# Designs tried in a protein design run: designed miniproteins, single chains. Part 68

Each design is a single chain, and the fold is of that chain. pLDDT is the mean over its residues in the fold that is shown.

## One batch from the design tools (miniprotein)

Design m2345
Fold by ESMFold2-Fast:
Structure m2345 (fold): chain A 95 residues (1-95)
Amino acid sequence: MPQVQPPEEALRTLIRNLRDLIEATRRAHAAGDEELARRLYEQGVLLAETAARLAQEHSAPAELQEELRRQLEALLRLGRELGLDTSRIERILRS
């Protein structure tokens, strides 16, 4: 799209949204809403995959790759804490 956000700005937005979604997942879990926590985690995995793809396709700056890696590691820890499947996040972190 000729007027879409530059890839770097789009990636910064995705990383911020991923951080917010991780926090929302933790709040849902703390409130005992396991179904909402699971759904939010699944959305976080999809967002993480999109952010990782965008970072790779557009050769993102090291700073953004490091920030994304920190959010992926946070999402991995959260998934393990919740007893959810973490294989997709582990795959991203191994690439």
Scores: mean pLDDT 84

Design m2346
Fold by ESMFold2-Fast:
Structure m2346 (fold): chain A 100 residues (1-100)
Amino acid sequence: SLEEIKERARRGLELLKRLYEVAKPYMSEEEQKEMDELLEKLEELVRKLENAKTWEEAEKISKEMDEVVKKLMSLINKVAARNPEVAAKIQAIMDENAAR
């Protein structure tokens, strides 16, 4: 449903913000800048999605969000790959989120 898409988008944004807080201290300034720009883009897309009135409009926005999420997760995964402590914290957050 339209409301389910909007709820998933809100929860996805919150999850990515939590993952970024864990990864951020282990990121370069360039990686942090890219993360900040991608998160700002994702927040704008979530806001657009909240104002969507049709399934077709919501699906289009959701596809754009998927591309931004893939880029965010790629950056987070690069950090996790080089730091086992960050990888463990990310996995714990993902496991907690999956249990909901």
Scores: mean pLDDT 87

Design m2347
Fold by ESMFold2-Fast:
Structure m2347 (fold): chain A 72 residues (1-72)
Amino acid sequence: MKEEAERLLEELRKLAEQAVQAVAAGDWEAAQKYDKQLTEIGKKIVALGDEEAIKRALEIVGEAQRKIKEVL
């Protein structure tokens, strides 16, 4: 369970970075693809019921959204 949460958080962070890079490059098609993948990983993290993992996921997504606003 703990290893699964850390793995999902790592995938979430990787996808968030890829989404930010896609937006910065003007690749909206890739950005939409990564957004869908982020949503699916986020659902899996929430389903684990781990409050700490959910908090970390919100921090990762919030940081990515902040960076996207800076490059738009």
Scores: mean pLDDT 82

Design m2348
Fold by ESMFold2-Fast:
Structure m2348 (fold): chain A 75 residues (1-75)
Amino acid sequence: SAVDAQIQADLQAEIDRLNKLLEEISKGKAEVEKQLAATTDPAEQARLKDAIERANRLIKNIQEQIAFYQSLLAS
């Protein structure tokens, strides 16, 4: 039906949006990891490690959201 086609299109658009967000966060995380590798200041190391841990949690949450929407499309 037209409604089913629209729902599938909307879910795919959301998956595409989340994948772009995932790429942006992953790039930001990689830059923070480079900074962590370059720093010798323990306070800065702690700050950067915390930022990486937060980025990892966001990445996991986004991946889980993508998997959920993909499961709806497969149904």
Scores: mean pLDDT 90

Design m2349
Fold by ESMFold2-Fast:
Structure m2349 (fold): chain A 75 residues (1-75)
Amino acid sequence: DELKDQIEVFKERLEHAKKNFDKALEQLKNSDTPEMKKTLELIKNAKSEIEKLLYLNNSDEELREKLLELYKLME
């Protein structure tokens, strides 16, 4: 099933991106500059959106098809 394989690859990429954002947040969490604080908020928002996509991928088949479309745009 090609769709299942592509969804699993997309999920793996989202999980990898989430781990990268977690690492960035840990490295930047002690930053005192306004620029770095703004960057932290952007990373937190991006992580939140990735977590929503991962949640939807696990709970709804129709939403998993939308994730596949997003994967093709990110490729």
Scores: mean pLDDT 69

Design m2350
Fold by ESMFold2-Fast:
Structure m2350 (fold): chain A 89 residues (1-89)
Amino acid sequence: ALTPEQKAQIAKEVEEAFKKTIEELKKNPPKSLEELQKLLDEKAKELQAKVFEIANGSTEKVDLSKDPEVVKTYKELAELVLKLEQELS
């Protein structure tokens, strides 16, 4: 099972990954839907690797749907992605 410290660290890494992705999209806006998808895929892969290291072999899943900071940052990212998809379509 994941320790409370591991769960907190995973939540922190997820929040920071979303914030970093938002800032990257704002500083270097993708020029195409393909560039947008590639950036999102690369950021997701980086986050998955960090979570895997923190979990240290645990298969327990962390439910972040109740973490207000993670939820808020995810919504901000989702809204920005939707806006970019509409502009690039």
Scores: mean pLDDT 82

Design m2351
Fold by ESMFold2-Fast:
Structure m2351 (fold): chain A 70 residues (1-70)
Amino acid sequence: SDADKEAIIKAAKPKLDALERELLRQHLLEGVEVDEAAVRARQKAILREEAAKMGLTLSDAEIDELLARL
């Protein structure tokens, strides 16, 4: 449901924000090129972990929808 999807995003947000800050730090201060595919894989892993804690299993379509909401 939409409520479940929003709850997953809310629970994942601290980890997603920490990931974004670290990637920005590496890019701006260390000149590290951002691997967009690797970033998306890490975001998907965080979302699946938080969903699993709620007893939810995400389909590929559902994980893509959650990423679109970020």
Scores: mean pLDDT 81

Design m2352
Fold by ESMFold2-Fast:
Structure m2352 (fold): chain A 91 residues (1-91)
Amino acid sequence: APSPVERLAAALENLIRHLEDMRAEGVPEEEIRAVAARFLGLLLAWAEADPSVPAEIRERIRELLARIPGMSADELLEALRELLAFVREVA
């Protein structure tokens, strides 16, 4: 069975793909940010509920959530890809 960190990585991959699809369909950046914030908030709650998830991952998600309101869709997608790479390295 995949570990909690591997499941988090898969959830981030799915989120990135969904946001890329929204952008391709011309969804406004404000709505893309709102969707990203909602799903990252759910992933953070999941990571906080599982003590086997490293604290560094939780902190990275919190930092990204705080930055979302000021980000373009491109900046947000890049930041999510960086977060995914970090989660994969820690797994």
Scores: mean pLDDT 87

Design m2353
Fold by ESMFold2-Fast:
Structure m2353 (fold): chain A 87 residues (1-87)
Amino acid sequence: SAEEEKREVYRELLERLKELFPDNERLQALVDRGLALIDANAPLEEIEREILGAVHEAMEAAPEKAEEVIQLMTEAGRRIREIEERA
């Protein structure tokens, strides 16, 4: 389903954020929370709130990596839009 495809995009985004900030314990915890919501099949709105929290932490912790974070968000947004256009 489109919702399942969106959950996979969000999972990949969170996993890439975790890889980009391996030494940030706060970000690791936020990502793990988001991944747990995806595994529990939580509403997309709840998953999206956790993603926004993780992105906010990433931007605060390492502003010098803003370009990489923006690239990840842009790619995820592109994939979500493609899924919505097919649904």
Scores: mean pLDDT 85

Design m2354
Fold by ESMFold2-Fast:
Structure m2354 (fold): chain A 72 residues (1-72)
Amino acid sequence: SEELKKRMDELEEKIKQIKADLLSGKISPQEALQQSYKISDQVSQLSEEGAPSSEVIRVGKLAQELVKLANS
C-alpha cells in the first residue's frame, strides 16, 4: 500500500541520518548499532503488514550496510 511505502521511505531517511551522524562522530558505533537493530525490526514488521518486497529488500540492505559500517 501507499502508506506502507511511505513508512519504508521514512525508515530509509532515518538510516541516512544515522549513517551521517556515525560518520561525523555525533553518535557512537554502539548507538548506531542499537538504532540499526530497531530499524531492522520495523522493516520486518512492515514486511509482515504487506509492504512491497522491493521496498523491504531496498531498505533492508541499507540497514544491513549500516550495521556493517558500525561494526568496522
Scores: mean pLDDT 86

Design m2355
Fold by ESMFold2-Fast:
Parts: C-alpha cells; sequence; structure tokens
Structure m2355 (fold): chain A 60 residues (1-60)
C-alpha cells in the first residue's frame, strides 16, 4: 500500500539521520525494521517507527 511505501521511505531517511548523529544502535534498529517490513502490518510498522523516532530524538 502507499502507506507502507511511505513508512519504509521514512525509515530509510531516519536510519541515515541516526548514522549522521553517530547513533549506530538506533540506525541498526531502523535497518532491521526495513529488512523485516514485509513481515509486519502497516500498524505495527507505524508504531515501531514512532518509538524509534522518539528514541533517536531522546538519544536513548
Amino acid sequence: SNDRTSLIQRLRQLSLQAVSNKDYGTAAQFSRLIRNSDNLSVSQLSSLLRDLERQLHQDS
């Protein structure tokens, strides 16, 4: 779906942002989500993206 494609593109951009911030742990988690995206619902993917985006901004 268009929603899934948009979420995957956002995950890729956030992964690059995490690398730029030298947050390699969070970058690895974004990359893992991208690899496993086909096994997750749009709802699960959206929820996990939001949690990781919060983690990236809180550096934790």
Scores: mean pLDDT 81

Design m2356
Fold by ESMFold2-Fast:
Structure m2356 (fold): chain A 94 residues (1-94)
Amino acid sequence: METKSITVTVNKGETLGEVAEKIGKAVEKLTGIKPEEVVDYLKAKGIDLSAEATLENLKEIAKLVEEYLRSKGYNAKIEVKEVDGKYEVTITVE
């Protein structure tokens, strides 16, 4: 299968709602799943979308999105790194 990856940059002070929209758009480009499905899934799992992004809560979101994509039949991997005072979320689908 063809491997595709998109990296999303998260700036300090962005909300998890803004992050979820960025991740949702990346997921749509990789899979065709609508961004709203990702956002609604995170809300259903109890994620506070008004909270500021941290390395810890971004890793929780990454795990949830990874589990969601796997439930839809995608071999998905999501990694979160802190780089130069910003966060990078890399979404890979095989």
Scores: mean pLDDT 85

Design m2357
Fold by ESMFold2-Fast:
Parts: C-alpha cells; structure tokens; sequence
Structure m2357 (fold): chain A 77 residues (1-77)
C-alpha cells in the first residue's frame, strides 16, 4: 500500500540521518521492488543508490516522501 511505502521512505530517511547508509540502501532496494511505485519513482531511487552524497540522498528521499503523502491524501479525500 502507499502507506507502507510512506513508512519505508521515512525509515530510509531516518537511517540516512543516522549515518546507517548500508541499512538505508537495503530499504531503498526493497522499495524499488514495490509494484505500487511508478517507473520514474523507481528510476529516482536507483539514481539515489548511485549517489554517495548523504545530503543529496536525503533531499531526494524527502521529495519522494512528499509526493507519496500527497498521493495518500488525494486517495483519502
């Protein structure tokens, strides 16, 4: 579900903020396998995995979290 995706994106953000990059990468790889993500969203996650900069990763994950939250809100309204 989109709420499960939101939870995993938040978990990845928390792990990046804690410097747990290997654990964050595992969560991001699991997200890429989720059939509820668009191909563009999966490509963004793959691009995040290729970038070693934690600040860039955090910003991109935060954008994805915002998009997912807006999609959830539209479905509930």
Amino acid sequence: SLKDIEKKVQQAIDLVEQGKMDEADKVIKDLIKDPNLTEDQKKLLETILKNPDPEVRLMALAVMLTVIKKEIKKEEE
Scores: mean pLDDT 80

Design m2358
Fold by ESMFold2-Fast:
Structure m2358 (fold): chain A 70 residues (1-70)
Amino acid sequence: MVSIESIAIAVALLALRGKTPEEIYKALLQLGVSEETARKIAEVVEKLRGITDPRELAEAIINEVKKILE
């Protein structure tokens, strides 16, 4: 089973590697995340991708994804 924290970290790592919101959405579906939740997470990544500092981007994504999954 994939934990909420593992999903949040995976999304942050995919975004840091330059994966698109669509690619992240598809990866989340493969992990068993619902279509509605995966879409919300992809939208968050699109909004946050303007953050230029990698650490700040990762922390923001992890925080927002955890809020969606809780």
Scores: mean pLDDT 82

Design m2359
Fold by ESMFold2-Fast:
Structure m2359 (fold): chain A 84 residues (1-84)
Amino acid sequence: ASASVELTTSDGKTVHVTVTVDKEKKTATVSVSDPSLVKSVSTSPLNEEENRFLVTVTFVDGETFVLEVKVEGDKVSVVSVERL
Protein backbone atom coordinates (compact mmCIF):
# COMPACT_ATOMS: atom_id res chain seq x y z
CA ALA A 1 0.00 0.00 0.00
CA SER A 2 1.16 3.57 -0.70
CA ALA A 3 0.33 7.21 -0.04
CA SER A 4 1.47 10.35 -1.88
CA VAL A 5 1.74 13.99 -0.88
CA GLU A 6 3.00 17.17 -2.57
CA LEU A 7 5.56 19.30 -0.71
CA THR A 8 6.12 22.92 -1.78
CA THR A 9 9.24 24.85 -0.76
CA SER A 10 9.25 28.56 0.14
CA ASP A 11 10.62 29.39 -3.35
CA GLY A 12 7.66 27.63 -5.03
CA LYS A 13 9.32 24.35 -6.05
CA THR A 14 7.13 21.25 -5.68
CA VAL A 15 8.04 17.61 -5.08
CA HIS A 16 5.71 14.60 -4.99
CA VAL A 17 6.61 12.20 -2.17
CA THR A 18 5.32 8.60 -2.32
CA VAL A 19 5.53 6.38 0.77
CA THR A 20 5.13 2.61 0.25
CA VAL A 21 4.64 0.36 3.29
CA ASP A 22 5.26 -3.38 3.53
CA LYS A 23 3.39 -4.42 6.69
CA GLU A 24 4.75 -7.99 6.76
CA LYS A 25 8.36 -6.74 6.66
CA LYS A 26 7.55 -3.66 8.80
CA THR A 27 9.42 -1.50 6.26
CA ALA A 28 8.69 1.70 4.37
CA THR A 29 10.25 3.02 1.17
CA VAL A 30 10.10 6.66 0.06
CA SER A 31 10.24 7.91 -3.54
CA VAL A 32 10.48 11.56 -4.62
CA SER A 33 9.56 12.95 -8.05
CA ASP A 34 12.63 15.23 -8.30
CA PRO A 35 15.59 13.84 -6.32
CA SER A 36 17.78 16.81 -7.41
CA LEU A 37 15.75 19.04 -5.05
CA VAL A 38 16.01 16.63 -2.09
CA LYS A 39 19.14 16.39 0.09
CA SER A 40 17.99 13.52 2.33
CA VAL A 41 15.02 11.36 3.31
CA SER A 42 14.76 9.38 6.56
CA THR A 43 12.07 7.23 8.15
CA SER A 44 11.43 6.43 11.80
CA PRO A 45 10.67 2.85 12.90
CA LEU A 46 7.00 1.82 12.74
CA ASN A 47 5.20 2.38 16.04
CA GLU A 48 3.16 -0.85 16.13
CA GLU A 49 0.83 0.34 18.92
CA GLU A 50 -0.23 3.45 16.95
CA ASN A 51 0.56 2.08 13.44
CA ARG A 52 2.36 5.35 12.69
CA PHE A 53 5.82 6.47 11.63
CA LEU A 54 7.56 9.68 10.56
CA VAL A 55 9.19 10.54 7.23
CA THR A 56 11.64 13.46 7.25
CA VAL A 57 12.40 15.13 3.91
CA THR A 58 15.22 17.70 3.76
CA PHE A 59 15.55 19.84 0.65
CA VAL A 60 18.89 21.04 -0.77
CA ASP A 61 18.01 24.61 0.33
CA GLY A 62 17.82 23.37 3.96
CA GLU A 63 14.01 23.30 4.32
CA THR A 64 12.80 20.25 6.27
CA PHE A 65 9.34 18.66 6.25
CA VAL A 66 8.11 15.97 8.64
CA LEU A 67 5.32 13.70 7.41
CA GLU A 68 3.27 11.60 9.83
CA VAL A 69 2.21 8.37 8.08
CA LYS A 70 -0.56 6.13 9.41
CA VAL A 71 -1.21 2.50 8.44
CA GLU A 72 -4.86 1.36 8.81
CA GLY A 73 -5.54 -2.17 7.58
CA ASP A 74 -4.77 -2.09 3.83
CA LYS A 75 -4.71 1.75 3.77
CA VAL A 76 -1.69 4.03 4.09
CA SER A 77 -2.20 7.78 4.55
CA VAL A 78 -0.19 10.91 5.28
CA VAL A 79 -2.10 12.38 8.23
CA SER A 80 0.04 15.48 8.83
CA VAL A 81 2.78 17.54 7.20
CA GLU A 82 4.88 19.94 9.26
CA ARG A 83 7.48 22.38 7.94
CA LEU A 84 10.31 22.82 10.44
Scores: mean pLDDT 78

Design m2360
Fold by ESMFold2-Fast:
Structure m2360 (fold): chain A 92 residues (1-92)
Amino acid sequence: MTRSRVKVTVTRPDGSVFTVEREDEDVTAREVGEEVAEEFRRLGLPRAARLAIAAGDQADREAERTGKPARVKVSVTTPDGSRISVEAEVER
């Protein structure tokens, strides 16, 4: 069985923080990332949504490549000064 987790945190220049985390069993990290992305699309944060899916997909590929648990962490700063941090994990 595979356990997949994706967590995205968006920190705005005013100090406000938005965190969405999803974890599920017998699903891919990309699928969990798509659930997280749906929440960020509702919040009007399409870049955070895209990064959630990309990080999940990358974690799935790394886990399949190595046959081991995989963890992917990405951080980006947007032009408005917001910081987006994404963590995706797959346990096999």
Scores: mean pLDDT 82

Design m2361
Fold by ESMFold2-Fast:
Parts: structure tokens; C-alpha cells; sequence
Structure m2361 (fold): chain A 72 residues (1-72)
């Protein structure tokens, strides 16, 4: 459905944004501005929300990994 395609588009944009942040050292705000200009404000808001949710998931995963390392 269109909603699934929308989520795939958001995931792709987040992956590209994270790659640009890692390589170019651009801030989150700069990347979101570029996304807003290319894809529109509503899409940029969805990307921002999904990126924040991904970041929180990665932070939780990192914390679990650190807990495992402490048991070594």
C-alpha cells in the first residue's frame, strides 16, 4: 500500500541523511533543511520523527552492547 511505500522512502532518506552526516560532518538541521527543500515540509517532518526513533533504538542497542562488554 502507499503507506508502506512512504515508509520505504522515509527509510531511504534517513539512510542517505545519516551517510551525509557521517561523511560531510553536516548537522541534523542542515540535512533536514535540504530534505525540506527537495521533498517538502511534511515529508521532512516524517523523516525527522523516524530518524529520532531510529536514534533512540540505536542508543538502546548500544547500551545493551555496553552491558555485555561489562560482563566480559
Amino acid sequence: AEEEKRKAEIDKVIDEANLRRSIQGKSREDILKEITEKYGEDFAKEVSKAEEERRQRLEKARQKYNDILKSL
Scores: mean pLDDT 72

Design m2362
Fold by ESMFold2-Fast:
Structure m2362 (fold): chain A 119 residues (1-119)
Amino acid sequence: MTRIEENPASGVVDLTMDEFDKEAFREAVRRAAERGATLHIHLTKPLTDEEIDELVALAREAGVREVHITAGGSPETVDSAVRLAERFREAGFERVIVSGDTPEAARRLQERLAHLFED
């Protein structure tokens, strides 16, 4: 189940996404934009390219400036987090950060990012 958490002291709006929930995402981006806060997206399930494009469009429309994506679970979820981050960067977001929530996810993410920057 998608969960939104706010800590006023952190300047972050946390969204845990275990399924695609467009309405919960829209609410999280609204709160992040209103506060000038970082939108933190924790992915626990993989996303389709269509879902990724929809999330990026919603965040851009709301005026979110900084995004932090944390990948959990499977290699497919890590791959989705990388694609989501790339789409945010292509959309002109000022700051996009990607991290893993486990050592295994962090290692997979590092491998994927290194490969994308190979000449």
Scores: mean pLDDT 75

Design m2363
Fold by ESMFold2-Fast:
Structure m2363 (fold): chain A 78 residues (1-78)
Amino acid sequence: SEVVSYEEEEIEVDGKKALKVTLKLDTSGLSEEEVEKEAERAIEILSTKYETDKGLKLYDVKVERKGDIVTITLTFVK
């Protein structure tokens, strides 16, 4: 898969600082099982990175698929 975009936004959840991370992947040419595995791997890598490097806890995960584009949205809280 190819990374199409990577966005970070500071947001608030219940008056607390939160970080919203949006990753878009182009999964053209992958099977359904390969797409699922790529999404799971991306979530694991990003969750570990933000928890280890920034001390942020994973709060919410959203995965959306539209054709060959998979959008993964992660919300982290302190």
Scores: mean pLDDT 84

Design m2364
Fold by ESMFold2-Fast:
Structure m2364 (fold): chain A 78 residues (1-78)
Amino acid sequence: MEEAEEAARRAEPLVSPSVAEELRGLVDFARKHAEDEELVRFVTERLREIAERAEAGASVSELQRLVLETLREVGERV
């Protein structure tokens, strides 16, 4: 969980406030499903990818799309 929280914190200042809220929501969702190792790994990897892309200067639209896709896939897994 520390890795997911760190990735979300790294991305927060580089995205819009609404996207930052969604990132925090993903971390909270992973914590509530901590026993689902696959789900936690998936969320952690996606948050890392989002942080890395944001730090590399990815467009707001690309970051927004990746976050929304992650939310959809997470919802489908539970």
Scores: mean pLDDT 80

Design m2365
Fold by ESMFold2-Fast:
Structure m2365 (fold): chain A 100 residues (1-100)
Amino acid sequence: MEEFEKLLKKLEENFQKTLEEIRKEKDTKKAGTRLMLTMGAISTLASIFLVLAKRTLSPEEVEKLKKKIDEVLAKITQQALEIAKEKNFPQEFIDELVNT
């Protein structure tokens, strides 16, 4: 479990850094593309991470790890939404980002 928690923390920090780079991107189209790809990537990695955890950890440990994954996803999604609002992305884009 500790190794999964360390990996999750490293992934959180890397995605937060990527989102801050996107925030600084002056080209709105490039920023939008990068934001959508980043959100897709984190959702995919979270799913893979949970599958690997289920093979290695007890059901009780998996439940605890899932809660931590959900917290990280919520935090990253909030940061992404703040960036989208700051860059005046259309509501349709924001809705797609939340539903991805």
Scores: mean pLDDT 81

Design m2366
Fold by ESMFold2-Fast:
Structure m2366 (fold): chain A 86 residues (1-86)
Amino acid sequence: SISEINRIIGLTLRVIGALLDKDYEEAVELIEELIEFGKSIPDEEQRQFALKLAVKYAQQILADESAPEEVKKRAQELLEEVKSLL
């Protein structure tokens, strides 16, 4: 639905904003919210879209030398969770 697509886009834009601000704690929390929302979506293509965006930004955190180790650990845990759902 339009409401679900708007929420995926809105959460993704908030993740991008947090990463630009180097607010890694906020970014990983928003990725977790994107995964939880994705799991609730009954439409398979929209669910996969949300989960693939979560993978992309979790991987971006893991590749970022500026990200704290605790944030990277959370991102890795979320990445393993979401890969099991794809």
Scores: mean pLDDT 88

Design m2367
Fold by ESMFold2-Fast:
Structure m2367 (fold): chain A 96 residues (1-96)
Amino acid sequence: EELVKEIEKLIEKIRELADKSPNPEARQALRTAAENLEKSLKYALDGDSVKSANYATAAGIQAVAATLFDPELGQEAVNLVREAIRKLEELEKKLA
């Protein structure tokens, strides 16, 4: 499905932002955000909307935390996480 591929591409972009940051705390927060989005996608596909939403929220928190250490890359990650959450909500609606 196209939405799954779009979400996967957004997760990959967040990982690329982590690799670009010279700040180790920002890199860790961005990697954790990407990992939480992967878990959110897995649970959405498994039909567990509650766990999907919880991991999506955790990803958002980590992206915001990254802005404390790398404001520019962190803000870009916040934007990517918001887009991924929107697409996850669309995916869940189509699976229902």
Scores: mean pLDDT 88

Design m2368
Fold by ESMFold2-Fast:
Structure m2368 (fold): chain A 60 residues (1-60)
Amino acid sequence: SDMEKKLREQMTEIGKEVQDEFRAYKKANPDASFSELLEKMEELRKQYTAKGLELAKAAE
């Protein structure tokens, strides 16, 4: 189904955005503590999870 393919592609893209932003944060903040890294990951996941949920619900 074209909708399933589109959803899989969009979910993969969202995951990549989270990883890319996290990598950029780590590069900009090489001395960041584990706690700071977790806080940044939580911030990114919160934003992108909302997008992913909206897309997934639209495909159901």
Scores: mean pLDDT 81

Design m2369
Fold by ESMFold2-Fast:
Structure m2369 (fold): chain A 66 residues (1-66)
Amino acid sequence: SEEEELEKVKEALLKILPHFTPDQRERLLQAIEEAKSLEDLKEALQKIYPHLTEEQRKLVEEALLS
């Protein structure tokens, strides 16, 4: 289901939070809390990407595959 897939992705994102700075974590947490669909979440994450390193973006991409 869409709700189950969204929850799995949100959980995967929460697990990678220790790899980010406090400012980046705040942005990621806001995206996780406010997103109502996978599309909303992906769109919010795209806005955060300029604030992330290439390695951090890769972690987010891998979480999205969960």
Scores: mean pLDDT 84

Design m2370
Fold by ESMFold2-Fast:
Structure m2370 (fold): chain A 59 residues (1-59)
Amino acid sequence: SNVENLRKKVRELLEKNPLPSTQEVMDLIREAIEQGLSVDRAMEEVSKVILEHLQELVK
């Protein structure tokens, strides 16, 4: 699904660089919107992945 693809790409980006540039994140959001996700949905899913990643770093 478009949501699953977006989540995977954000996770891969964060694994390579935990402080990615805004341009890198925005490019993934733009691609997801072009594939049919709403802006609100794309932003929500990106926020969830980032929060989940931050929680995993605290162990």
Scores: mean pLDDT 78

Design m2371
Fold by ESMFold2-Fast:
Structure m2371 (fold): chain A 72 residues (1-72)
Amino acid sequence: GVLTDEQFEEALENLRTGDAEEKIEAAELLRRYAAQLSPEQKARAIETLSEAAKTETDPEVAEAMERAAIAL
């Protein structure tokens, strides 16, 4: 399938404000669709993941965010 703009924006929002499950799902979504993201979407995703990772204390969430960042 194709990642929609709405799904992309929701994923970035969930990385910023979501619970652990929402953050993991958002990171996994970005990782899954990494090859389909525009350069602008990749830049925004990398920035959002980097900022979220600075304050993340849940090891499972941190691992999901790191895997997404590596895929981008």
Scores: mean pLDDT 87

Design m2372
Fold by ESMFold2-Fast:
Structure m2372 (fold): chain A 86 residues (1-86)
Amino acid sequence: SMDELEEKVLKLIREYYNKTIEEFMKALKKEGKEVEETFLEMLVKLAKGLSPDKEVTKEDILNALEKVKNKTLKYFFDNMVELIGE
């Protein structure tokens, strides 16, 4: 079973999946720092799973999200490996 913070993150991802990253990030920040931190940790873990030879930080995730903030959250996940960069 997932913890309560991970469940909150997944619920927000589902709700905002076809909305802009900017709208998603605003909603995420309203839930508080612990939920935002949990999201970033989940994305770092996912990115490492997809590209284990690359070191990915929370700052790299935040920079990638900012670059495509006007795109959908779905677009981010579909292109995550390219967007997080080298």
Scores: mean pLDDT 84

Design m2373
Fold by ESMFold2-Fast:
Structure m2373 (fold): chain A 94 residues (1-94)
Amino acid sequence: NLVEQITNMILTGASAEDIARLIHDNVDHPFKLPQIIKNVELIIALVKEEKLSKKSIEVLVRTMINNIKNIFPFVPPKLKLDYSNVSKSIKKYN
């Protein structure tokens, strides 16, 4: 649900601040809001540059949330990786 909500917000052009607030309110994390905003901005920029599919965005969002929960500020996976492999991975488990 949260991954789907954030993915739809990215697709509809929501601000990084609005998306970061949703994460802040729904995910326990040690980071301050500005750090989350910065990570969301990076994801939005890469989605626009690479014209990523909805499924690829969902994988990136899930990775970001998992990284925020347990580790340092999100380091996105290689976003120049073949997005079809990322999409196939998520489709295999759905």
Scores: mean pLDDT 68

Design m2374
Fold by ESMFold2-Fast:
Structure m2374 (fold): chain A 87 residues (1-87)
Amino acid sequence: AAAEAGAARGRALGLAGKDGAEAAANGARGGYEGGLAASGPSGGEIGEGVGAVAGAAGAVGGGDAGGRAGGAAGGEAGARAAAAGAP
């Protein structure tokens, strides 16, 4: 029951965290495409990696908070990677 309740709560928080992680992955992908056009794939790839790792940490940590923070951080990192390649 305790493990099951923890899993159910973790799943509910994980669904919200997954949305954040998916937003981070999408933001990082956008940065990757932008990086390819300007600075090349390494700039965008850094953003993608950061977004993916942050999202995964949110999921593992059981984290609505982790996933949302990961989503925001990953999207911003992707944007910065794109901006580093853009003027």
Scores: mean pLDDT 45

Design m2375
Fold by ESMFold2-Fast:
Structure m2375 (fold): chain A 90 residues (1-90)
Amino acid sequence: AAREEGFRKLLAAVARELGRTYTDEEMAARWAALEAKLAQSPAEVREQVLRTLELIGNEDVEGLIELAEKISKVKPTEEDKEALRELARL
């Protein structure tokens, strides 16, 4: 699905930037692990995380910032933005 495809593209992009490689199997395993964790989360949290992954997969940093602001009702700090970048490294 689009969310999984976005996640795979993101992991591949991060791997290239960091000078490492993720295999298709490694990407699939990480996606499955994330889905398993999300399945145990409240529905609203799951939907927010999946939306975040779609935005990350599209490299839409502005969309991520807007989403974070809407959820928290606080402007993201530089630390918040760094946390969003770290999610890309899952």
Scores: mean pLDDT 69

Design m2376
Fold by ESMFold2-Fast:
Structure m2376 (fold): chain A 116 residues (1-116)
Amino acid sequence: SEALEHLRRAAEYVKEAAEAARAGDLEAAAEYLEKAAEYAEKAAEAGSLAAGKLAEGLRRIAEAVRAGDLARAAALAEELANIAEHAASLFPEHREELERIAEYLKELAEALAEQA
């Protein structure tokens, strides 16, 4: 499934964003979130109903990071993690990748809160 491959790529970029944020490299974190959003958009185009909301949420987190509003970025990441967990319960074909995205978004939220 093309959607599954794109969701897997999105998950990897969210993981990289969390690692960059933990290291204090907020520019890299924002760039990785923008790449994650691009792959989530590709997953939406390939038929993933959940991925459109993920793409929009990832763009909003990246914007907040670039603005230096790390408290807002952390809150948005936590909100998007809950959306991804809910989507994993609704879409069994994409469950594992949506659960991975949710876990990496939780790690991102913690890292951003530590940098705030």
Scores: mean pLDDT 90

Design m2377
Fold by ESMFold2-Fast:
Structure m2377 (fold): chain A 60 residues (1-60)
Amino acid sequence: MIEKLKEKIETLKKIKDFLEQQLADPSVSEREKRAYQKSLDFVNEQIKKLEEKIKELEAA
C-alpha cells in the first residue's frame, strides 16, 4: 500500500518538474502559464494528500 503511494508521488513529482519548467520558459504564453499554474497547484495538493496518507499509515 505505502509503496503504491510513494510511486504515485514520484509520478506527480515528474509532472511537477515539467510544469515548473514550462512556467520558467519565457516563450510560453500567459494563457498557457495560467493553465500550467493551476495544474501545478493541483499536483502540489495531491502530493501533500499522499504524503499525509503515508504518515497516517506509518503512525497507525
Scores: mean pLDDT 83

Design m2378
Fold by ESMFold2-Fast:
Structure m2378 (fold): chain A 126 residues (1-126)
Amino acid sequence: EEFEKLRKELEKKAIQLFERLIDAVVTKSPEEVAAEAERITDELIKMVDEFIKKALELGYSPEEVLKAVSDVLVRAFIEAEALINKYLEEGKITPEQAEQARTLLYRIINRVEEHAVELVKKLKEE
């Protein structure tokens, strides 16, 4: 129950951050969007760090913790992709802006997953 609550809160936060990125793609310049993607990456890494530390402290295995992080990021991406497709259909973004958003989401997910693996490895050695 406690682990599931932590996972759901992380998922909700990740979805909100990805929606914030898509809003930036709609409303801001490409340079401002790139800066927002970096801020979102930093915020998501901090939240993932908190989740990993708490989950390991509760006695969950590194494998279970990393799987939960991956599952959260996949779910957040699915929700973001649905929003991108909706905005594309409504003419609120161009195909080029949609591709920019997807590229940035892939980069954020990859960086966060790499960070999570390294953090878990470090915490296992301490």
Scores: mean pLDDT 89

